# Designed miniproteins, single chains, continued (4): the designs that were tried, part 80

Each design is a single chain, and the fold is of that chain. pLDDT is the mean over its residues in the fold that is shown.

## One batch from the design tools (miniprotein)

Design m14943
Fold by ESMFold2-Fast:
Structure m14943 (fold): chain A 97 residues (1-97)
Amino acid sequence: SAEAEKTKANLQEIVAFLKEKKAEIDKLRPDISPEIRNRALSILLAMKAFEYKEQGKEDLADLLFSMVNEDDIRLAEKFKEENMSLQELIDYLLKEG
């Protein structure tokens, strides 16, 4: 179905997004722990879920939100509202943990 093909394409896009963001994090801050990197990626996934929700892609938004804990969803909402950069997000996580 068209919906199945769209879901497949969007899942491939999410995988590409995560690979790209992981590479960006490594380039900006190669010195951070895997724990901080994984938490940053989790928050970025939640931010992507908010983008999907704004686009009316509710099923994809719900799927991504189900993969992220409530604390990281709350941080993602705050960071998206404040239009924080990836660098600012990483600096925040380093200060808090």
Scores: mean pLDDT 82

Design m14944
Fold by ESMFold2-Fast:
Structure m14944 (fold): chain A 64 residues (1-64)
Amino acid sequence: VSQEELDAAVAELGAAVLISIRKQNPDLPLTEEDRRLLEKMRELAKGNPRVQAAIDEAEALLEK
């Protein structure tokens, strides 16, 4: 398994966790800390369009 595949898997898991937390707390707005974490996960997912799409979906759901 390549480092890129591992990084992408970590990014995908991170995005899923953020979505889950915000679904449980729908009244909470997207914070700067959440946005920074999403950016870091996008960097980890560089070169994996499937995982990048999952992160994009997470951001869209969090921002509404």
Scores: mean pLDDT 71

Design m14945
Fold by ESMFold2-Fast:
Structure m14945 (fold): chain A 55 residues (1-55)
Amino acid sequence: APDYDSYLAAAQEAARAGDEEAALRHFANALRLDPSRSAELSRAMQAASEERRRA
């Protein structure tokens, strides 16, 4: 089964590829596995969204 780090990595890959639906699913799964890392997840999501907007 995927762990938190696997879901975070998958979410970032999906976000860079422009697959917003997959990115959100993976971020949600990571958040549910470790809610204490919500700040890290939010920052990663923001960074991925900004990169996509700039590309």
Scores: mean pLDDT 78

Design m14946
Fold by ESMFold2-Fast:
Structure m14946 (fold): chain A 58 residues (1-58)
Amino acid sequence: ADEAIRKVAEDAGVPPEVVRISLEDAKEAGASAEDIAASLEKEAGASPEAARKAYEAL
């Protein structure tokens, strides 16, 4: 769980807490796992698998 969030945070160059908060906010806004994964790929360069695992870790 924490490892997936840390991996995305490293790729994005931000603290893991920032990634977790952003994913929680997107989830509350009704974003799907696929929408969040696509956003993380575009903005952070994360792989689809890493982004999906980070979302599932919430």
Scores: mean pLDDT 71

Design m14947
Fold by ESMFold2-Fast:
Structure m14947 (fold): chain A 89 residues (1-89)
Amino acid sequence: SFEEILEELLRALERGLRESGGDKGAALDAVKEKAKEISEASGDKEVQRFVESLLIAIASGLLQGRSADEALERARELAKQVVEFFEKQ
């Protein structure tokens, strides 16, 4: 489901930030790796578009945060808006 994909990407983001000591670049790379894994496994064009939209939202939120905690929170907020948009059908 779209919610499960969101949860996987947010877990990758949180782990990346935790393991890197708050390095946004390392955290974003971890999210990109998980996004690629999900997209390649799905074979579904709608899932691929959804994952791309989530990755953009997460990256945007991450860049807006002044601290690791703020970056994670903002990324979660923007990513949830993408899920709501795609599940509104």
Scores: mean pLDDT 82

Design m14948
Fold by ESMFold2-Fast:
Structure m14948 (fold): chain A 57 residues (1-57)
Amino acid sequence: SSREELVEELKSLISDPELAEKIVESLESIWKSSNGDEEVFRHEVEHWREVVLSYNA
């Protein structure tokens, strides 16, 4: 739930569907490679949120 909510929130900030797909794939890769480490996942989501906000500014 929390993971899915973070992904949905991040996707809502991205107007480019191609970029959204790439970011979601990257986040899923991080989730799997970190063996489900929620803190690592949250850090990556926050990083992409900053990148997306910079892009949309």
Scores: mean pLDDT 77

Design m14949
Fold by ESMFold2-Fast:
Structure m14949 (fold): chain A 60 residues (1-60)
Amino acid sequence: STRAKAAARRARMAGLDEVIPLFAEAAENYETDPERARELQREAIQKGIEYAKKKFEELK
């Protein structure tokens, strides 16, 4: 979906490559299984936060 594509692009630009597959899978499942799609989005957000913390530490 457009929303998932935009979110994946922002995550990629922010260096959150690990969350892109989760957003892509959520987009594919949104119409057939919206509950699963929302669960995947929640997981992506949580992983994004943890990834950002680790990435920030790696930079220095």
Scores: mean pLDDT 67

Design m14950
Fold by ESMFold2-Fast:
Structure m14950 (fold): chain A 62 residues (1-62)
Amino acid sequence: AQLVAGGNAAFAAGQYDAAIAAYQQALALDPNNADAHNGLGNALFKSGKYDEAIAAYEKAIA
């Protein structure tokens, strides 16, 4: 999805808050998008939100 690609681009640029927002929007459209859950976990981890990152990673593998 375009929102996942946008999140990936923001993450690569170090814009973790923008990446989180893009991945959350992707999940609002498709709650089972594993790429969006994994990307959200990575962005949350880089932002120091480790418990939230773990929860997002668990959703990615479900």
Scores: mean pLDDT 80

Design m14951
Fold by ESMFold2-Fast:
Order: structure tokens, then C-alpha cells, then sequence
Structure m14951 (fold): chain A 63 residues (1-63)
């Protein structure tokens, strides 16, 4: 499990694709080798591939 804040390109992706906002603090859980879950501040859980989650995390500010 990793916590990070949405900044830069990740913030744009979250606003346009996931319904999040810049500055949101996200909790990312790697469920298995192929699946990750992102818990949004509003309580929604989104499922992504591990690769997509890693790409998103690389653009976020670690907490």
C-alpha cells in the first residue's frame, strides 16, 4: 500500500479520467502482480492494471 498526492500530469489524469481533483491524497494498493486498487478521498475504489497504477504513482508526490 502506498499513499501519494496527485500533482502535475497525475492530477490532470485524475480530474479527466477518474473524477478526482488536483491535490487529492490517494491510497494505492497492489492487490496482485496484475491488479492495483486506488482508493479515492470520497471512498470510491477504482481498479487499474499494476502498470497503469505504477505510471500514475510515478507522477505523484509520495506521502
Amino acid sequence: MVRARAVGGAAIALELELGGRAGDELEIRFVDENTAEIRMPDGRVLRLSTRAAEDLLARMEPL
Scores: mean pLDDT 70

Design m14952
Fold by ESMFold2-Fast:
Parts: structure tokens; C-alpha cells; sequence
Structure m14952 (fold): chain A 61 residues (1-61)
């Protein structure tokens, strides 16, 4: 199958945001999730996941 570079990058930034969140770096997590949202703009399911994760970090901060 063809790999969409924006999807791959968005998934990577989601994983990075999760790592920052687990380490207590909420600012790093927010930045990573915001990049994932931008990269997933044409992919609604992935964008929604990034938005939900961003909301959780903002509520925990």
C-alpha cells in the first residue's frame, strides 16, 4: 500500500506527545499533539484522536 507521509508523521507526533505526557512534560505533549492535528487535517479519525489527547493534557495541566 501507499504510505501517506502526513499520516506517518501525525502518528509519530501522537506517540511523541504520549511520551512527553508520561514524563510530565505537558508543554512538550501539547506541542506534539498540535503538530499531529496539523498533519492530520485531511484525516478526520486521526485528527480527532490528536484533539482528544490534547484536551486530556490541557485538563491535566
Amino acid sequence: GEIDPNVAAAELYLALGNVYYKRGDFDGAIEAYEKAIELAKDHPDLRKQAEENLKKVREAK
Scores: mean pLDDT 81

Design m14953
Fold by ESMFold2-Fast:
Structure m14953 (fold): chain A 60 residues (1-60)
Amino acid sequence: MTQEQLDEAKVKIISEEFGVSEEEARQILREIRAEAAEGDPQSQKTLEKLTKKAKEILKK
């Protein structure tokens, strides 16, 4: 499983959950990652949940 596959799955999750375009979902994911990297605990939890859900979607 590649990082690109995980990122695309996360984008799809955000797009479907929030009803936004894939391009908007990619921007949201970048913002969440940046905030998590700066130590924001809510963004870290959100990113962790997205990663878990993305891994489940990528099960074949």
Scores: mean pLDDT 79

Design m14954
Fold by ESMFold2-Fast:
Structure m14954 (fold): chain A 81 residues (1-81)
Amino acid sequence: MDDAEGAAAAGRYAREAAAAGRAGDSVKQFTLAHQAAEAARAGGPGERADAAARSAYSAKVMGQNGDSAGAATGAWEAARA
């Protein structure tokens, strides 16, 4: 997968994760944030894909720790990157 394709996929998952977080669905938010991180990593080494992967991974960790607001913010940053 090329860098742009990985970043686009990560952005889609991150947007869905942010929406799930706003709706209070922490499990769905965590799952989608994880998928965003995986998609960004699969896209290969690129500045935007790397930034998206880091933000998505942060969202995943915050979601696991019960920080739904932090997880939603991280997922949104991944979508914007």
Scores: mean pLDDT 65

Design m14955
Fold by ESMFold2-Fast:
Structure m14955 (fold): chain A 73 residues (1-73)
Amino acid sequence: MELEEKVRELFKKYDKDGDGRVTIDEATEMLAELGFDPELARALVRLFDKDGDGYVTLEEVIEAARRLEELGV
């Protein structure tokens, strides 16, 4: 889908070290660039940080974006 494609493209831009992970702040910035509310994006991204290490994967950012779209915000 178009949303997933945009998230994948932005993730490559923010994953400067190529480690397959970004910080919660970087994930929030990506979602904000896609037009989502930064407060809601940060809250959802934090829910996907299951290890509490402050990092999220591409798959977790895609899931957060999908949930934000489902919420209609």
Scores: mean pLDDT 77

Design m14956
Fold by ESMFold2-Fast:
Structure m14956 (fold): chain A 71 residues (1-71)
Amino acid sequence: SLEEKLEELRKLGGPDGAAFAERVRQTYEAAKAAGDEKRLRFIERLVDAAVEALKTGQWVELPITPEEAAA
């Protein structure tokens, strides 16, 4: 679930991972409330990539939203 992945980000990423997880949670809830399915799918993929990057020690700053990614 998203919540399990966000908890993993908090545990593996330290303070930066926790801050990223909180931003993701807020953006996901906003997108869910708006019914923006494309944004929800983008966020889910982004979280999967972030968890994988932390597990491999290759963490990088990633855009949180499709708008940030397109900029």
Scores: mean pLDDT 72

Design m14957
Fold by ESMFold2-Fast:
Parts: C-alpha cells; sequence; structure tokens
Structure m14957 (fold): chain A 84 residues (1-84)
C-alpha cells in the first residue's frame, strides 16, 4: 500500500533527521525533514483519495511519496559525503 509506504518513509526520514542533527549535519537533516514532510503530505492525500475516490488526489499523493524517496536518498548521500 502506498499509504503504508508513505508512513514508513515519514518514520525513516524523521529518525534519520534526528541522527543527522545529533552529528551537526544540517544539510542532511534538512533533506530528511523535507522528505518527512513530503511523506506526511503524501499519506494525507492518499487517505483523502481513498475516502473520496479522487484520481487527482491519488496522483498528487503518489507524487509526494516519490518526492519523499528522492529527498531521503539525497539526505543519505549528503550524510555519506560528510563521513567520507
Amino acid sequence: SLIEKAEKLAEEAEKNAKEAEKKGDKEAAKLYRDGAESARNGKKLLEEAEKTGSATLYSAGAINVVGAEVNIELGKKKAEEKEA
């Protein structure tokens, strides 16, 4: 389920953001927080799409889930660059 995927992405991003903040990695932390926000927005849109049957809201939710994945991946790359 995309809703379950969005929830897991939000949890992962929030955890990674806190770890990046503890290490002083402001760039990675910001990317993870942006990813968490996209994941939460995606979940909300997907839940509303299920409730209303809106294909437009479903598409918007799916796009937000992809945005979350991209931001989390960029955050991981920034964290790796700082540790290298």
Scores: mean pLDDT 87

Design m14958
Fold by ESMFold2-Fast:
Structure m14958 (fold): chain A 81 residues (1-81)
Amino acid sequence: MLLSEETKENIRESLTSEDPLEQDIGLAFAFMLAQIAILSGDKEEIRQMREFLEEAAADPRVSPEIRAELAAKAAELAEYL
């Protein structure tokens, strides 16, 4: 499974950090995993990744700018389903 519960929690922790650099690292890591899911062609991995990005985009602890980027990536993933 590309996106384990531990991986999800690590990304959520980074995205909700007060440190902008930590937030950017979390976003970059999430986008890397999304790209791996797309390249794999595995619909289940793409679906799970999309659901996680949608969840993160709805988290009020995440900055509005990062939430917008997460929502856009989730919409992109939907095109591959």
Scores: mean pLDDT 83

Design m14959
Fold by ESMFold2-Fast:
Structure m14959 (fold): chain A 70 residues (1-70)
Amino acid sequence: MKVIVLAETAAAANAAVNAASGAGFVLDNVEKYRPLLRELAKRTSVGIRGTGEEGKKLAEELSKEYGLPI
């Protein structure tokens, strides 16, 4: 399963990606990644995670919206 990690900074995203197999995305870019998340949810099993309190909350919201495991 591929994991998408949301973070508030590029450094935090890179650290999270290094800790897990997946791709990191900055929170400020979430709207850019919204179509990608929708396509991935339809075609494959993708997990989503966030870092920090704000990132975790956003990951839970996107998880519910697209049916992605967190």
Scores: mean pLDDT 66

Design m14960
Fold by ESMFold2-Fast:
Structure m14960 (fold): chain A 71 residues (1-71)
Amino acid sequence: MSAELREEVERLTREAGRAIADGDFVKAEELIRQIDELARQAKELGDTSLAEEAERVAELLRQALEEAKAA
């Protein structure tokens, strides 16, 4: 169960990073929101480690997105 969520977080993280690099900011924002949702699901399942990892990744992606928009 948590392994499947981890794989989805990793996939969405790669896709969000590519969207930021491509200048597709709308897609990047949507993918970051999906990572936030997976973090909530991980908390509900008791996987605090995965939830914290997903929250950290989403925050780093938001920072990268805002930097890309400002450039």
Scores: mean pLDDT 85

Design m14961
Fold by ESMFold2-Fast:
Structure m14961 (fold): chain A 59 residues (1-59)
Amino acid sequence: SQEEARRLALEILLKMGVSKSEAERLAQQIADLVRQHKLSPEEARQLAEEVARKKVEEQ
């Protein structure tokens, strides 16, 4: 579900070092993409991990 995807993405973003405010914003965006494109839980997890990695590396 979208809510489960948001919680999963938030947990991954926080564990990978994204700030709380940015993690909440990005988790919501990831959840919206999951709903829009009907992504699986595993696809949502992979997306969150890639977003987190890029965010941490680019800053």
Scores: mean pLDDT 81

Design m14962
Fold by ESMFold2-Fast:
Structure m14962 (fold): chain A 99 residues (1-99)
Amino acid sequence: LSFQQQAEATLSLAMMGLSVARQKALKEGNEKDAKILEEALEEVARLSEEIAASTDEAEIQALLREAARILEEAAEKVEDEEAKELLRLSARTLEEAAA
């Protein structure tokens, strides 16, 4: 796969993880976590559009690192331990993809 395709795939998996965690929070009535996850998903989705539009590997690397930072911040704020673990794993995967 090209670097851009790998970046897009990795970010899509991170967005799926955020969506799953958000759905769980909504189902459990955890409005605080649901809001944090929704905000993170919106920010990561914006970065996904920027990656898709980019032809610069250095720019894509910077956007992947920014996505990882957003996920780390969300992990610190959410209360659900499963969500924290998922977000931190996704952030590490994005950082590895950026290397």
Scores: mean pLDDT 87

Design m14963
Fold by ESMFold2-Fast:
Structure m14963 (fold): chain A 61 residues (1-61)
Amino acid sequence: SKENAVSLRVAARSLLDRVGDAAPEARALLKQGEEAYKKGDYEKAEALYQQAVDLALAKLA
């Protein structure tokens, strides 16, 4: 949903700010999610943002 996509986008941005340059793949997924969101594809944006969150969290573990 659009609401889930927005929540995951906020989480992904926050985690990537904390990780810095250590997660370039997660940053690329965030960018892809932003493009999907811009096109109105909220399901695709949600999936891409979730992947960005998962990769960023893996770098903090």
Scores: mean pLDDT 83

Design m14964
Fold by ESMFold2-Fast:
Structure m14964 (fold): chain A 87 residues (1-87)
Amino acid sequence: KKELLEKVRELVEEKLKAEPDLDRETVEEALKALEKEVEEGKVELTEEDVEEVAEGLLAAGRAVARAKAAIEAGEPASEEALAYYAR
């Protein structure tokens, strides 16, 4: 449903504004992949899925942002944590 995709977009944009530390490029790429799959009929969204899907996209952005921050701080464990949570 195009309306449910727009709700996911709105939630993601609101969260990106509230959490500027998120890796916007990662979140936007994941959102585009989801939109393509929904448009091709490979994935069906329900209203209950909207928040869960949006949070999943944001979690990827948070993980990448943490990895970048840890690299700057010299903490190699953050990349391993990112890989673990991406599973």
Scores: mean pLDDT 69

Design m14965
Fold by ESMFold2-Fast:
Structure m14965 (fold): chain A 51 residues (1-51)
Amino acid sequence: MLTPEERERLEREIELGVEELKAAVDIVTGVNVEEARKRLKELEERLRALK
């Protein structure tokens, strides 16, 4: 169980992680974009579970 304050911190942390991962995909050349998208979906799902 998560407190509202704890949930807010985790949500913010995951949101930042998603943004950073998106930026990394844009910068890196020769990376499997589908693998990066899968990783992004995992982070988004974690964020959704916290809400």
Scores: mean pLDDT 70

Design m14966
Fold by ESMFold2-Fast:
Structure m14966 (fold): chain A 96 residues (1-96)
Amino acid sequence: GPLIEEAKKLIEEAEKVIEEAEELIKEAEEKGNEEAVELAKKAIELAKRAIELAKKAIEAAKAGKEEEAKELLFEAEVELGLAEVHLALAKKILSK
């Protein structure tokens, strides 16, 4: 249903954040930019939490627990948003 499709898209977006953050960590470490490394590591942590919550939302939706699935998906969206903000800040700091 729509909730499962939305959760799957969120997982794909979170996986992209992890990939971009891992590449940024390599560049930041080469440049000695510890602040960019820590922000990118936080982005990975938050994106991994978003994936876990989205997977739980899929399980809840499959079990017919629509309200629980919606709450878990909302929490996953919040964690992904925070991950994207941390990655964007890491990119901005590294660009200087």
Scores: mean pLDDT 91

Design m14967
Fold by ESMFold2-Fast:
Structure m14967 (fold): chain A 73 residues (1-73)
Amino acid sequence: MEEKEKQSRIVILETIPEGVRALVEAVIRTVEKRLEKLGRYDKRKELEEENEKLREITEKSIERIKKELEELK
């Protein structure tokens, strides 16, 4: 089982940066669903804005990772 995860990581790193994006996007969506389930009655706007900021930070991180991967060419 860990071997399958290791293989997936290797494929993501070696094959395409899109794999990294898909992984990060899946994590963000999971966090969003969990935040919704928390029943953010009073902090709805704050939690939503934090989610959007997390997406922006994640996208910038992906761009950074992509640039670093390109430098490894």
Scores: mean pLDDT 61

Design m14968
Fold by ESMFold2-Fast:
Structure m14968 (fold): chain A 75 residues (1-75)
Amino acid sequence: SAAERVRRLVLEGERAREAGDLERAARLYEEAQRLIDEEPRAGTAGALAAAAEIAAERGDEELAAAFRAKAEEVA
């Protein structure tokens, strides 16, 4: 499912960030954002909240705010 793909991308992005591969992490977060934008209902509140936290840790507050807003919408 698209929700499962978003969760997978966010988790893979987190692993890449932990490994210090920030470029890979950014690409994975961007792919997750594209899927959410194309199918907002496919993002689960939990996956979107996790994506928001990761984006905020990277300093991307605009992306973090967007994920938080979508998490509230689907909760």
Scores: mean pLDDT 72

Design m14969
Fold by ESMFold2-Fast:
Structure m14969 (fold): chain A 79 residues (1-79)
Amino acid sequence: EKKKLIKLVDFYISLIALYDPERAARLRQKAAEAYTSNNLDELKKIVEEAKKEYDRVLERSNLTPEQREEIEALIKELE
């Protein structure tokens, strides 16, 4: 469970980093702190935060509908 959450967070952060490296760095720090503190509830909140930032980036990105579907499929595989 914890391992799944960290993989999912890392995936969102890696995608955000391509478009907004500053926000990605902040999320990475929060995720690392929650992981080392063994705070599963906080890690879940960070996953939600990362997803919201990722969705925000997609809204302003130059991605085609096909590219978005491909990324969404990858996210589903990590869940």
Scores: mean pLDDT 73

Design m14970
Fold by ESMFold2-Fast:
Structure m14970 (fold): chain A 89 residues (1-89)
Amino acid sequence: MEEEIREIERRVQELLEEAKEAAEKGDEEKAEELAKEAARLAQRGLELEREAGLLDLDDAELAALQAQIEERALAATKKAVEAAKAKAA
């Protein structure tokens, strides 16, 4: 389980790096898709941490934190795309 959580963390970082590169290239659609995938994996990691007893969250707290992860990932991607578009202009 700890090894699985660590593997998920590595994949999340890889996807976020790819999302940043796509955003820097001005590929808004690809950057958003990669950020969403990273958020999904991060949400899965959070579920596994709770199952392992590493994180004491009820179902409502878990759902709220998962929603925040997705919102922050999308917001960061949008800012990066806007910055890239400003530089390209």
Scores: mean pLDDT 77

Design m14971
Fold by ESMFold2-Fast:
Structure m14971 (fold): chain A 50 residues (1-50)
Amino acid sequence: STDEKERRIGQAMADLIRETSDPNPSNREIAERAGVSVATVSRWRRRQGL
């Protein structure tokens, strides 16, 4: 579901920030952690105003 994918992307970004101390992980890193495409992460970031 879309909501579950968005939750996983948000969690992946939060986890990457915590683990790497990088406030702006790349779309590729977030996509790999969340198990989604880079395009999906890019759309999610636009929806979040990021």
Scores: mean pLDDT 81

Design m14972
Fold by ESMFold2-Fast:
Formats: sequence, C-alpha cells, structure tokens
Structure m14972 (fold): chain A 50 residues (1-50)
Amino acid sequence: LQQELDDARAQAERARRLADDPSMTEGEKSMYLNLARAMEQRAQQLEKEL
C-alpha cells in the first residue's frame, strides 16, 4: 500500500511535468492533465486505506 501510494504520487508529478512541456500538443497536455488527476485521486484513496 505505501509503495503504491508513493508510486501514484510520483506518477501524478511526472504527468504534471509533461503537461507543462511546451513541445506537447494541446491534446497531449489534456491527456497528461487527466492522468495526473487520476493518479492524485488514487493517491487520496490509498491514503484513506492506510
């Protein structure tokens, strides 16, 4: 659980960073923002289970 929480947080941060990359298309940025939100939601759920 703790490992999964750490992984979810790391994935959210990386997705946010990719969404900020100026070389990304608008569609790619939207995809990474959605991924970041999904990972943030998963991290919050895992925190409640700990």
Scores: mean pLDDT 79

Design m14973
Fold by ESMFold2-Fast:
Structure m14973 (fold): chain A 64 residues (1-64)
Amino acid sequence: MKKVKVTLLKDIDTSNPRFLSGKKGDVFEGELVEEREDGMLVIRLLETGELKVTGPSAVEVEEL
């Protein structure tokens, strides 16, 4: 799977643990597991090993 750096472009406050949440400018390292048919990205976070879903307009993804 492709190793990526994910930067939040806006504040994301969600009670759903399936979604990537944080503040604008937060940076996460992980692996891009899947790009879904709806354009949503599925990322495995390096620190926790958890799968998180995020919208492509909400994040900047950089290949490491």
Scores: mean pLDDT 80

Design m14974
Fold by ESMFold2-Fast:
Structure m14974 (fold): chain A 55 residues (1-55)
Amino acid sequence: NKEEAEKKLKEMFESGEVTVEEVREIYELKGFTDLSDEEIEELTEALKKFAEKEK
């Protein structure tokens, strides 16, 4: 599930366990290959911004 993946990835970003590059790969591995490059970039940037806010 996309939302479950996003929630888990946000937690990993906050803990510093995963890089932005790995987020994109995880989405593709989860079967989100139908997402355009633009959509993947947007999701990645949103997660990065969220993690940055947490500091």
Scores: mean pLDDT 63

Design m14975
Fold by ESMFold2-Fast:
Structure m14975 (fold): chain A 62 residues (1-62)
Amino acid sequence: MEEVRKIAEEIGKILRELSALSEEGAKKAQELDKQVKAAYARLDKETLERLKEEAIRLLEEA
């Protein structure tokens, strides 16, 4: 549980940065946040790790 919580918090920080860059970034961040919350509710560490990589990728390309 602690591991999945840490990953979810890390993704949350990345999504906040993405949301601050543009309206398009905010929409993408909202979409990913819904997926993160669903994965966290299921304690799905594998999905959270993939979502973290996607969030980082979107931020770097922004």
Scores: mean pLDDT 81

Design m14976
Fold by ESMFold2-Fast:
Structure m14976 (fold): chain A 70 residues (1-70)
Amino acid sequence: EKEKKRELEERIRRLLELARKMDAQGLTETARQVEELVEKAREYVKRGDLEKAEELIREAIRVAAEALQA
């Protein structure tokens, strides 16, 4: 649905911003993983596969959260 697509696009923007901050802090490998997951999610949003996009975004959030708790 339109609302879900908008929410996913907003989460993608926030995750990319977070990845840039993580890279600046020296968490380069984690930032790269988050960026790759977000890029895949963006591709699925473009194709209309919002379920797969949401799964990839969820994975990216998990990866980032794990690194920030270390």
Scores: mean pLDDT 82

Design m14977
Fold by ESMFold2-Fast:
Structure m14977 (fold): chain A 84 residues (1-84)
Amino acid sequence: MALEKAKEYAEKAKEYVAKAIEALLAGDKEKALEYLGKALEYAKKAVEAAKPLGLEVAEELLQPADDLLKAAQDAIQEAAAKIL
């Protein structure tokens, strides 16, 4: 079922965002960027899987993923702003 796949991809996106945050806290910028790249890929797959179900379902399912991606981007910008 398309909804199940969209949910699975969204869950994986969340896992990679969490791993990216852990890597940032550990000071590993390279791994943090790698995990964020994977999170973005899974978020895109979730959108594609949700498209056949209609925009309302896609928006409802992806709003939490978008919020997590925004939080991850803000955390990276904050870490980058503290450089030097």
Scores: mean pLDDT 68

Design m14978
Fold by ESMFold2-Fast:
Structure m14978 (fold): chain A 55 residues (1-55)
Amino acid sequence: SMEEAQGLRDSGEVYFRSRRYDEAIAAYEKALELDPEYEEAKENLKRAREMLKQS
């Protein structure tokens, strides 16, 4: 379900842009549950976690 993982990553980006980092993290984690090798989702998750630490 690479398409489903991509959709979750896109949802995560929407949350990230809205500064909803907890929701972004959850969406990226779900994307990685569907595709553990999804490098873009891994990078996005790392970035969202760093932003949350700054909050």
Scores: mean pLDDT 84

Design m14979
Fold by ESMFold2-Fast:
Structure m14979 (fold): chain A 84 residues (1-84)
Amino acid sequence: SMEDELKKLKELVELGRQYVSLRRALEIAEAFGDEETVAKVRARLAQLDAKYPAELRPVLEKIGETYLKDKSEEKAIELAKKYL
């Protein structure tokens, strides 16, 4: 149904948001030499990477960046439709 498709697209937007948030957390932790946080963030990224194809990660990050920039789920969903 259209509602099932919308739910899947929203799940991809949330996944993209998680990837972007984790990448930013990793960059900050590495900059400050917080090795414990680096290890935890890398472990979580590895769990997400194991769940989804590696080729999908750059697209998911682009979707997440779109959501975070404008805080617009609608714009992120439209981008997800175009690439996924």
Scores: mean pLDDT 79

Design m14980
Fold by ESMFold2-Fast:
Structure m14980 (fold): chain A 66 residues (1-66)
Amino acid sequence: AVDLYLSLASKDTGLSLEEVREILELFRAGREEEARELAYRKMKERGLSDEQAEGFYKGVLTIARL
């Protein structure tokens, strides 16, 4: 289940599965601000909007709470 959601997030953002996993691991470790900063930085590097970045990060939070 988690792998399918990570694959979708990777396709939507253009991030690699490893980059998505790194963000998720930071959040699960309680390092929420670092996870957010990494996510927004990586997405901005790929030309995503702030709205796309927020949507992606909310998706990661949902997966992390499963």
Scores: mean pLDDT 75

Design m14981
Fold by ESMFold2-Fast:
Structure m14981 (fold): chain A 112 residues (1-112)
Amino acid sequence: MIRLRVRARLRVELRYNPETGKYEAKVELDIEAEGEVDGQPVRVRLRTARPPRFEYNEEKGEARAELEIDSAELLDPDGTVLATFDLHLRVRVEVKGPGSRAEAEAEAEVEL
């Protein structure tokens, strides 16, 4: 039995700084990945075709963040690839205006 679980959570918060007259953006990215082969936990390696994207406009108070996870590999302790999964996990968050915040989450679970 092979099991893979991947969870990606993306959070964006906009705050107005009255001392600078500009917006400040906080971005948090949490990724959890768990893999098992025959009931034994194994290492998970996630791959992205591109790095996470962040776009921020400090004068308009707009922020956008995007993450895409394209694949996952299960690895033994020696780093040998045991299984490969093609994944299409995408999370995107857009926020506008003072005190705005948003969160997006994507999850994949596979059992073979």
Scores: mean pLDDT 81

